# Ledger of designs, part 65: designed miniproteins, single chains, continued (3)

Each design is a single chain, and the fold is of that chain. pLDDT is the mean over its residues in the fold that is shown.

## One batch from the design tools (miniprotein)

Design m10384
Fold by ESMFold2-Fast:
Structure m10384 (fold): chain A 65 residues (1-65)
Amino acid sequence: SAMEEIRKLIQDFSLKLQEEMAALRRQMEEEGLSPEDIHRRLMELAAKASEEMIEKRKQLLEEIK
């Protein structure tokens, strides 16, 4: 069902984003980047991921109609 697909999309998105943010944060901390640079890059990653999730959700909804 479309609702099940949307739920799975949100769950997969959340898990992937959490893992990517954690890995990127560790890498940047190891490289000695400032907390401000780390925050900025993580926010950029989150914003891009959110945009991609919105587009995928829109596509799924359009296929129902």
Scores: mean pLDDT 79

Design m10385
Fold by ESMFold2-Fast:
Structure m10385 (fold): chain A 55 residues (1-55)
Amino acid sequence: SELQEAFRRMMEGALAVARQRRYGTLTEEERRAIAEAPEAGERASRLILEHLLSL
């Protein structure tokens, strides 16, 4: 679902940030995940809110 995809991308970005802080190194894949995380997080939050409001 859209929510699952958005949540997964948000989590990938968060993990990439955590690894960068721990190891001080950032791969191209991790850089991409970080760049995409904000949009994915906003989408996930919106879908969760809409679902809760429709209950």
Scores: mean pLDDT 70

Design m10386
Fold by ESMFold2-Fast:
Structure m10386 (fold): chain A 78 residues (1-78)
Amino acid sequence: SNRAQADALAAQAREALAAGDYATALELSVKGLELDPGNLEALDVAAEAARRLGDERRAQSLRAYRDTLLSMQAEARA
């Protein structure tokens, strides 16, 4: 499924981020978000990778979107 593929891409992106390959981490996390825009792991990796690459505007936008999704999920679980 698109969600399972997005989870796999997010995991690969996290490994790239841990290895210091910020460009690959951003590419893989963005591909994950194209399949599942609500993937919190992909959003977290994309935001950190963008920050590490000096794209602070993109990092802030991704973080704001993540915070919005977390708020929506908290409401759904209440």
Scores: mean pLDDT 86

Design m10387
Fold by ESMFold2-Fast:
Structure m10387 (fold): chain A 85 residues (1-85)
Amino acid sequence: SLEKAKKLLNEVKKELLEEVRKLIEKLKKEGKSKAEILKKAYELVTNRFNELLKEAGLNLSSEQKAEVLKPVLDEVDKIVEEIMK
């Protein structure tokens, strides 16, 4: 269910955003563009979420996945803006 997917993502959100922050810092030091960093950060979050859904046996539509991911991706955008200043 959508609610179960939201709960699963919320349970790992803190650790996931810490991993995202470390990835952004690494890619910034490697001279990657903001666009490449955003792409890689979004891939990390999306891949982790897809793994959680697979482990839980949940099948979500693309629209449902986007709804669940939006608050976390908004936090990723804020972290990228903070670090890339």
Scores: mean pLDDT 88

Design m10388
Fold by ESMFold2-Fast:
Structure m10388 (fold): chain A 112 residues (1-112)
Amino acid sequence: SARARVEAIRDAVVDYLRSHPLSADVAESIRAALLHALSLLEDPEEALEFVIETVERIVEVLKEKNAPEEVIKAFEELREEIERLLEEGASKEELVEAIERGFDRIIELLKK
């Protein structure tokens, strides 16, 4: 059930972005949804892989919608950081910190 729940969270985030603009408030909601999904995943590797896949799907939607290049780049940089964390065998705590930093930057860009 945990796998099905985190996949449902991913699908909800992606589907919402297909029909709504990415605002700072939406980015905050996505961050909260990702952090909630991480609380449901016990294995750090599964958590890292889940976030990588989710960010990849977000980037795909943003590119389809011609979102600002700076915002797309910020999500791609977050994905690259999390991919490095996966290679290093990082903890869930390090993943949470990476998400918090990455979304702080994304939210700052969206407030312009």
Scores: mean pLDDT 88

Design m10390
Fold by ESMFold2-Fast:
Structure m10390 (fold): chain A 118 residues (1-118)
Amino acid sequence: EAGEEAREAAEAASEAALAADRGAEEGRGVEAGEAAGKAAGAAAGAAKWAGEAGDREEMTRASGAAMGASGAAGLAAHLSGGPGERVSKANTEGRKEGEKGAKEAAEAAERAAREARE
């Protein structure tokens, strides 16, 4: 269900945001930021599908998580002296994958969250 996938993508994006903060402290801010950027893009894609399914609550939650993860990703890269363009490109890649479908969006967000955590 698009609402369920959006909830999963929102949770993954939130986890990726926290992992990006930790990654910056560990000197992996650019790598963790890129992964969190992908998770943010995927969560935005999931929000679209939830909105099209009429689930405005899960659409809003996933959109909020996507914005938060995008901000955390940019900050992590900045704190590590890296270019924000890598994060923006990763966000675009995540969004493109998420636009394929609700399930693809949730899967992409979870993969990206794992990359950010490790």
Scores: mean pLDDT 85

Design m10391
Fold by ESMFold2-Fast:
Structure m10391 (fold): chain A 62 residues (1-62)
Amino acid sequence: PTAEDLLAALEKGIEAARAGDVEALRRHENEAKRLLSLGAPLTPESLALGRELGRLAQELGV
């Protein structure tokens, strides 16, 4: 997996979280975790998006 794959998963997770779609959020968060476990490179941008996703997930009680 590429850095771009990870960014896409994180961006979709954030979109789902902002829409209040908990099922879509969990799906994209799980995909991001899977991409990281498969060696997707962690960049400053993916770290920032990951923190935002985590914050939004916590606000939704996930």
Scores: mean pLDDT 85

Design m10392
Fold by ESMFold2-Fast:
Structure m10392 (fold): chain A 64 residues (1-64)
Amino acid sequence: LEEARKLVEEAERAYKNGDYEKAIELFQKAIDLLEASNDPSLIPEIRRLNAKIVEMELKLKKKK
């Protein structure tokens, strides 16, 4: 879980640098770790991170 938090921080840094592809990859890795924990209390956080990925994917498509 601590590793997932670090991945989120790295993903946010990549996002600030305009590297949306890298940010998406790091957020996806964080989600994978959170899902592997099988903890229902993490479902809201997983949903939040998935929403961020969708937002960045849309930005990538618009930038082309």
Scores: mean pLDDT 78

Design m10393
Fold by ESMFold2-Fast:
Structure m10393 (fold): chain A 81 residues (1-81)
Amino acid sequence: SLLEELKKLSREELEEKKKELEEKLKKLLEEMRNFEKNSSLYSKEEARKKTVELTAEALRVIGELIDVELALKELEEEAKK
């Protein structure tokens, strides 16, 4: 699983990956906002397709962020022992 692969990374690598995913999510949210602002310029089918694509990508990034934060939490708990 992605979580098991992430657990093989150092804390520094996980923190860097978290920052990269947070920036990616920020850019996706900006793209979604810009698309909504200009949605009237698209056909109904084009707007639906773009919304689905952006939503799916945002959910994927959120899922990866959750896995990275879980891996970081496990490393922090091990460091406290």
Scores: mean pLDDT 81

Design m10394
Fold by ESMFold2-Fast:
Structure m10394 (fold): chain A 79 residues (1-79)
Amino acid sequence: MNEEIEELFERGLTEGDPEAFRKAAELLREKAKELSGTVGEQARLAAEYAEALAEGDEARAEEILAEMRERRAEIAAAK
């Protein structure tokens, strides 16, 4: 699953295929349904990030990345 999502991101970035980002977003949303708590929330943010990349919305993608980084820092601090 994660390997397939990573491959789709790589394809989107290297081939400029927005459909690859859309497929990655779909897989991440499905994964988010199976996960709970902070992990499920991070999967949802990753799906939104992939969708923003598919739409070419760089401002939205940067905002989502910042949110993901902030949540990662919170998780690290809680350990």
Scores: mean pLDDT 76

Design m10395
Fold by ESMFold2-Fast:
Structure m10395 (fold): chain A 58 residues (1-58)
Amino acid sequence: MEEAKKKALELAKEAVKKDPSLKELTLQITVDGKVYLVSVKKENGELKVIGIAEVGSV
């Protein structure tokens, strides 16, 4: 789970850099053959993981 959170934060930072109006993102991350949905929200100018769920495997 920690790797999925890190990847989601990196992707969210890149997305916000391209579109600063983004405040909430839900990202599908695959780590070690497992698929996670990670919700990231911008709070007080900082991106934070607010939810994570394992939704499948590849």
Scores: mean pLDDT 79

Design m10396
Fold by ESMFold2-Fast:
Structure m10396 (fold): chain A 90 residues (1-90)
Amino acid sequence: DEAERALTEGYVALLLGDFERARAYFEAAMKSEDPEVKAKALLYLGHLYYLQGDKEKARELFEKAKELAEKVPGAEELVKEAEENIEKIE
């Protein structure tokens, strides 16, 4: 799936500090019709904004990731990851 590949490439770019490339990949993944892929993209975009110092935008993205993941059967780990990141952003 192209969207899953975009998530993987974006995450690698994020780990390498290439925030511009990471953002482009995550935005591409958000165009997926798969709500689990969209929730992951929102979560990773939240990490990107947090690393750039935008804690307010990061929190907004983590909250959206949690809300979307809660609607996906079997995505309990994504919900937990989003919740943990919301708590750490204070």
Scores: mean pLDDT 84

Design m10397
Fold by ESMFold2-Fast:
Structure m10397 (fold): chain A 75 residues (1-75)
Amino acid sequence: MSREELQHEVDLALVEMYVIVLTKDAPAEERQALIDRARKLVEEKGLTAEQVFNELRPEIEAVRERALKAKADAA
């Protein structure tokens, strides 16, 4: 891989881990959608992991809140 490709893979891995940890209780489909958006931000816009975290933070928080509500609805 090129250095740039390697950097993108590292940034994606960091974002993926962050999303998984924060949304572990969310439906896999919603978690995967966040990962897919992160991948597009890195690949299409060349954003760093930090920039992607900042961009996706509201969506990650929304998924977490929805997961908590879904647990309440299932109880």
Scores: mean pLDDT 76

Design m10398
Fold by ESMFold2-Fast:
Structure m10398 (fold): chain A 65 residues (1-65)
Amino acid sequence: DMPKKAGELAKKKAKELGLSDEDQKKASDLAEETARRMEEQGTLDEQGVQMAADGAVDAVLDELS
């Protein structure tokens, strides 16, 4: 399941950055939602998984700034 893979990747990246469990969950949920939308549009590939994960982590970091 590529959407779940995006969520797990975002969670791992957020954890490596030292974000809280709550922010890790936010990044994971956002990445999975973004990847799921890409899947619905038929555009989700391995690059899309990375983009969804990176975008979710960046969005959470922007909220903390």
Scores: mean pLDDT 80

Design m10399
Fold by ESMFold2-Fast:
Structure m10399 (fold): chain A 57 residues (1-57)
Amino acid sequence: RDALIAELSRLTGLSPAAVRAMVEALRAGRDFPQEGVAALLDERGRALLAELGVHLR
């Protein structure tokens, strides 16, 4: 999981701590603002989120 968080950190430009907070919020069904994040998340980023139990649209 830490390796997936590190890869998402590289793709989004966010710190690993910020990525963890985002993933946990999304997994809990909370609508996270995702300012700039959705524009950065290609198919690879979405696949990494799916591996962490998050399906982003």
Scores: mean pLDDT 66

Design m10400
Fold by ESMFold2-Fast:
Structure m10400 (fold): chain A 82 residues (1-82)
Amino acid sequence: ATRITALSIRAIGHLLDYERAFKEGRLEEAEAHFELLLEDLKEIAKLDPELAKKLLEAGIKTAEELGDEKAVERLKKLLEEV
């Protein structure tokens, strides 16, 4: 419970940091936050696949709204593996 809660909060934080950095044109920072988000989602998927799917769907929606086609593709690929 505690580890999943901490990972979920961290993943959401990385998603928000990615979105903010991308909107501000800080693409290198956005990519760094996105990579951290992917690592958190992979760890959540090992512990709670259903929660990982919900967070991946939220991430896909965010990336689609930003027009980040590469992020959408990477998140959809991970969603297929969960």
Scores: mean pLDDT 88

Design m10401
Fold by ESMFold2-Fast:
Structure m10401 (fold): chain A 68 residues (1-68)
Amino acid sequence: SADRQQLVDDLRQGVDAVQQAVQHLPPDQARELLTGMLRDLERAAAAYPDDAEIQALLAQVRAQLAQL
């Protein structure tokens, strides 16, 4: 559906932007930004639990948080 495709595209762009931003942020600000992104991804995963792209983005953000 158009709504799902737009959501996935927006989430992918959001993750890319956050990943670039956290390279230059102190750990506390990086954690805050990643946590916000994680919340958006968790809501999307609840709506579309079988979406492989959303699951991959969740795994990426969780891995980055674990490294802080």
Scores: mean pLDDT 86

Design m10402
Fold by ESMFold2-Fast:
Structure m10402 (fold): chain A 90 residues (1-90)
Amino acid sequence: MSPEALFTAIAAAVVLGLRDQARRYAKELDEVLKDKPSEAAALYTAGMLIGVAARDDPAERARILQTLVDMVERGELPEDELSAAARAAL
């Protein structure tokens, strides 16, 4: 998976409070960016902060969840608990 797709998955998981999904995608991001740990840390931190902020912003919440669904439909992210929860929340 791309770093961009993993960033979106982390942000969406944080928005939805799915801690295990956020942790799973954070591990995948660390593996994809194992030679760039500072970039992995920056993307993970940004994803968490954006996800938390979006909990109180319905428009930003919808944008993040829709972006995740669009990435799943393009085959950039898997169909899983996170994508099912995002579809249900839209």
Scores: mean pLDDT 87

Design m10403
Fold by ESMFold2-Fast:
Structure m10403 (fold): chain A 84 residues (1-84)
Amino acid sequence: MERILELGREGDEAARRGREALEAGDEEEARRHVEEVVRIAEELERLGANQLAASAYAAAARLYEALGEEERARELFERARRLA
């Protein structure tokens, strides 16, 4: 449980940093943070933390939408829906 809670916090932090980078116009920094959110979501899914994984995938999908990466966003929203 400790690892799951820590990953959840790390995912939320990475998503916040990704949004902040987007608002600053730093698309490269935003991409690094959204990739970290996806990595955390995948680890949460592997650990069976499906609700937290779904939340993280949805957050990453919104960031990819903001970056104009519609196909990646769609795939991640589909992953989130399967886990919710």
Scores: mean pLDDT 87

Design m10404
Fold by ESMFold2-Fast:
Structure m10404 (fold): chain A 75 residues (1-75)
Amino acid sequence: EEERREELQRKAREFIEKSKEYGKLANDYFKKAQEALEKGDVETAKKYIELSKKYNELARKYDGEAVRLLIEIGE
């Protein structure tokens, strides 16, 4: 049914967008961690590295979900 296919396509696009957003957040926090290390603030750098890792894992999760949906609908 067309309605089901359109729903899955919308969800796939949403997951792709979330993956991109989380990937950007991961990169931003990684840069903040580098800046903290340059200043010798190891504790702050560790916190930003953990945040970067968390958002990178979320980006990978949403990318995987999008791929699964696209395989299911053939698009």
Scores: mean pLDDT 84

Design m10405
Fold by ESMFold2-Fast:
Structure m10405 (fold): chain A 105 residues (1-105)
Amino acid sequence: EVTVKMSGGGEIVPGGSLTLEAVFSGFDPLEYKVHWYRTAPGEGREWIGSIDPATGKVSLAPEYQGRFTLSAKADLKKKTLYASLEMRNLKEEDKAEYSAEAVKK
């Protein structure tokens, strides 16, 4: 079974920075990409971006480029994928529920 644990985050402070972490375990991390999403109050789920831990390739939606950074590390021995979303120059609109999903390639 693939499990996910979210950590980090906190209160959104305008102009500040915040990091979210997601840990995925119980799978081959190189067969998956991590996708990040947010859901703001009264809005639908928005795709932020994805990262491929095997290649290091990052794709970000244009509105998040320059403010958000994705990183990932694969631990093949532990069958674990560590993913981080770093948010900088925070805005009031960044107050949202954030989620990460591991999606098979």
Scores: mean pLDDT 78

Design m10406
Fold by ESMFold2-Fast:
Structure m10406 (fold): chain A 106 residues (1-106)
Amino acid sequence: MKADELEKQGKYDEAIKVLEEEIKKNPNDASAYIRLGRLYLKREDYEKAVEYFEKALKIDPNNAEAYVLLGIAYKKMGKDEEARKYFEKALEIDPNNEVAKQLLEE
């Protein structure tokens, strides 16, 4: 709730700090790592975004959303082959993932 309110206000640095405290209390919360990665994507810190999505996948390896977000981060870094591979993995887990389908069409 607190991080979501900060995100809506565009206060990404403050939202990151809230999520870092949440992870410190619960280091196995894959959802919190996904939320951190998304905030780093908004800040255009693609290397940090990748790091947090990879941490989420270490906790929950069948998370289709995390693979989509990894693909987006790699595409933003100009690594189109890596991005395509992650979108394909997302579709293997969730064949109805519309975001992954759209991003594979380019």
Scores: mean pLDDT 82

Design m10407
Fold by ESMFold2-Fast:
Structure m10407 (fold): chain A 81 residues (1-81)
Amino acid sequence: LTPEQAAEAEVALLEIKAAVSITDAEHYLKRGDKEKAIESYKDAIKYYEQALELARQAGLDTSPIEEGIKEAKKKLEEVEK
């Protein structure tokens, strides 16, 4: 793998991890487990932020990652109210 191909693969993996964390958060909210939902949304934000940094360094399109962060943060704020 070239460094660029490796970065693309790592960004994709981090985005998948973020999406899984969001799904976990939604599942916890359905069960009434607000604390675990908050933790899962925070994990999603961390994975997206890692993906964003790597994407910026590699010159990849950051738009979908930035939107993911915005949405996850919005959902986290709603749960913490």
Scores: mean pLDDT 87

Design m10408
Fold by ESMFold2-Fast:
Structure m10408 (fold): chain A 60 residues (1-60)
Amino acid sequence: MLGLYEAVAPVPKAGPDDLALRPGDRVEVLEELDHTRALVRNLATGEEGVVPKSALRRLE
């Protein structure tokens, strides 16, 4: 489900399309790319990028 999520693990920026996250960062899932990855927007910074779904916890 698209919606509001929180990072539960640190996410490094490994590539140009990736978004770095710290635990506690809140993101909006814009698109689910596959079973392991999602395109998200960081709600504090407005930055967008790809993150692993395993690093996210659903809030809504």
Scores: mean pLDDT 80

Design m10409
Fold by ESMFold2-Fast:
Structure m10409 (fold): chain A 87 residues (1-87)
Amino acid sequence: MAAEEEEALRRAEEVLEEIRQRAKEASDIAKKTGWEGAAHAVRTAVDILQKAREAARELEKFPEVKERLLRGANEAVGEMIDAVNAS
């Protein structure tokens, strides 16, 4: 049990780190390229949410870990959208 939950947390953290990195890269592109960056950010948001949903399906036995992953993904997308709107 403890080992499975710890593995689930590690997997969620790895996915969330990848999500945050991709969101940061998309934000940086949006700041430099305007319209093209905004289009890239939208595609990145869709990809991020899709990956988060897929990972969350594997975490159904650990609801708190699943919720943390989905919340983190939504926060990263929100920050990226805010950066695009500021560009």
Scores: mean pLDDT 78

Design m10410
Fold by ESMFold2-Fast:
Structure m10410 (fold): chain A 61 residues (1-61)
Amino acid sequence: GLITAVAKVDFEGPEPEILSFKKGDKLTVLKEYPDGMVVAKSEKTGKTGLLGKDLIEIESG
C-alpha cells in the first residue's frame, strides 16, 4: 500500500521545493532518502515537496 504520514508540527517551507504543512496534515510519502529527507505529497493541498522525516510520523496504508 501507499506509505502515509502525519505532520507533527506546523512548518513553513522557505523554498518552492520544500513542502509547507500544518500539524495533523496527512501526507503520502513518495520517496525516502538516506539523509533523512523525504519527498511527500500533501493530501490537503495536493502539493509535492521535500521535508525532513523527523517532522512527520510514518504510518502504513
Scores: mean pLDDT 80

Design m10411
Fold by ESMFold2-Fast:
Structure m10411 (fold): chain A 83 residues (1-83)
Amino acid sequence: MEEAQRRAVAAVREAADAEGGAAGAGGAVRGIGDGLDAVLAGKSAAEAAAIGAARAARGRARGDAAEEAAGAAAEAAGAGAPA
């Protein structure tokens, strides 16, 4: 069970990595987070992966420009932020 959940998380991470850096960092990260939360809540591996993928796709479609801008701003701010 836990191993199957970790497999689902790994599959989501590999899918995000396969999309490359241009996958829309905010959307991909959010999708992985939502998928991981679903896995930790005891959802099936397939359902968790589907939730993460759908969330990432919606985030990317809805706010790819906003997510890219937010990501760039966060990276720039993070360069000077202590923690």
Scores: mean pLDDT 54

Design m10412
Fold by ESMFold2-Fast:
Structure m10412 (fold): chain A 55 residues (1-55)
Amino acid sequence: SLADRIAAVRAELEAVGRELLAHRRATGKVDPEVLARARALADELARLLAEADAA
């Protein structure tokens, strides 16, 4: 369902957020590859939420 897809993307964003924080703690830097993944997931979440609002 759409709700299941939203939940899955939210879970992935949480995981990527933890990865960003862990990398920053270890290196003092933001990993641009991990940041790009976070941005893509945020865009997908926004799209799914807009789809849910239209239904």
Scores: mean pLDDT 83

Design m10413
Fold by ESMFold2-Fast:
Structure m10413 (fold): chain A 90 residues (1-90)
Amino acid sequence: SELLFEAEIQLAMARIQAAVGRLLMSRGDYEGAVEAYERAIEQVEEAIKLAEEAAKQGDERAKKLKEEAERLKEELKRRLEEARRKAEAA
């Protein structure tokens, strides 16, 4: 489905931004890491929304994609909180 494909793209983009955030954290760029993780969260939330719509249309793959995106969102929220604490301490 087009919705599933769009959700997969959004999830892939979120993973790229998450990787950028981790690299910025390792380099001590905590403000940059905050921006990257916030962008990743926005993209994963869009992926969840699109996957939910695809699942309502009977797409079995969309249910698993939604679960993966929800797990990534929880991880990203924890990483964002750490990045924010480090940015405020710098």
Scores: mean pLDDT 90

Design m10415
Fold by ESMFold2-Fast:
Structure m10415 (fold): chain A 79 residues (1-79)
Amino acid sequence: EREEELEKRLEEVKERLGKVVDKIGELENPSKEVLELVDEASKHIAEAETALNKGDLEAAEEHLRKAEEAIKKAEELLK
C-alpha cells in the first residue's frame, strides 16, 4: 500500500533526523551547512506529515524525497 510505504519512510527519515541532531549536539563547532540541511529536512518532514494527514500522497512523497535528500547530505557531512 502506497500510504503505508510513505508512513514508513516518514518514520525512518524522522529517526535519521534525530540521529543527526544528536550527533550535532556532540560537536563543539557544527557547520552552518549541516544546520541548514537539518532545518530544510525538518520543514519537509512537517509538510509531508501535513500532506499525509490530508491524503495527498503525491505531495507527501515529494516532501519525503526532499527531506531524505537533505538528511543524506547532512549524514555525509558528519562523517
Scores: mean pLDDT 85

Design m10416
Fold by ESMFold2-Fast:
Structure m10416 (fold): chain A 52 residues (1-52)
Amino acid sequence: KKVEEAVEQFKKDIETGKIKSKEDVRSRYSNLERALGPEEARKAIEEAIKLF
């Protein structure tokens, strides 16, 4: 569920224009890794990139 919550936050950030590119998504990795750990952070980033 933490990965799903992170992906939902990415969807909101894309809709509001806070995230405009795949590079913007990747820039969030370090913060997600701190919160979720490296494996869950990678999954959230990969799912968010698919939204483009």
Scores: mean pLDDT 80

Design m10417
Fold by ESMFold2-Fast:
Structure m10417 (fold): chain A 80 residues (1-80)
Amino acid sequence: MEEARRLIDEFGALATEAARAEAAGDLARAERLAAEAEPLARAVMEALAAADPAEKEELEALWKERLAEVGRAYEEAVAA
């Protein structure tokens, strides 16, 4: 569980930075950050698939929260 939580947090951080870079028009930086986030997203999906039902529910909630944060960061950056 600890590893899956760390992967979700690391993904969220990179994805949020990528979203901000994209909104700012820094496509090269956004592409690099997205490339770094890709293997983390795959690892998260694998961890979710392997988790027991109780852990999976908690991890899915965290994953949805991080994805929502990425979306908000993009919207805020575009509005700025």
Scores: mean pLDDT 81

Design m10418
Fold by ESMFold2-Fast:
Structure m10418 (fold): chain A 61 residues (1-61)
Amino acid sequence: MSKLVALAVGYVLLAIGHELEGNLKEAAEAYRKAAELYKETGDEELAEKYEKRAKELEEKA
């Protein structure tokens, strides 16, 4: 597993933590960083999934 994929997973977990605490803006930012890392590793489906999640949370914030 590449370091970038491990970092992306870390950002997803951070985003979930922020989301559970109601910190939607911080959660959206963490999901965006995860999506960017997945794009770099070629995991385009995961990148699109987390980009969409970030946009949904940003709309609510």
Scores: mean pLDDT 82

Design m10419
Fold by ESMFold2-Fast:
Structure m10419 (fold): chain A 89 residues (1-89)
Amino acid sequence: GESERMIELIDELLARARALAAAGRAALAAGDVAAARRHLFELEVIRGMLLIVLGVGKIIGDEEVVKKAEEAIAEIDAMIAELRALLAA
């Protein structure tokens, strides 16, 4: 159903975010600040997509979608904060 598709989308977006965060850290370790900034921007786009999914979950009253989206957003917020701190160093 629609809820199962949203959960699948959250899982796919979170997997992409984890890959982007790893790539951003690797870029910074290599001194590629431009690549790290691009990966940070892509993480912020994924976060925005998850906010839309969260909003839809709330409108339809799907507590599992809401919880899973909130958990994914919290993990991405931590990854964004880490990359921002590393870029400011």
Scores: mean pLDDT 91

Design m10420
Fold by ESMFold2-Fast:
Structure m10420 (fold): chain A 81 residues (1-81)
Amino acid sequence: LGNEHFEAGDYDGAIEAYKKALEIEPSAELYNNLGVAYFKKGDKVEADKQYNEALKIDPKAALDSQIEAGIEDIKAAVEAI
């Protein structure tokens, strides 16, 4: 019961947190982080979609920009880009 410490369950939490952050302020960096979470969960198709969204916004930002201020409630493991 609740066998997750940092497994697929944590990736689900990360995905939801990034989706909430994107509703507040979309950024290439958030799309990139969402792509990583999907990839780790094994959803390569969704991961590729998120990476493409990041690249559309800013190819450089997709790698190393910072999350826009005002995104406080990001959980499950990006925190600092």
Scores: mean pLDDT 60

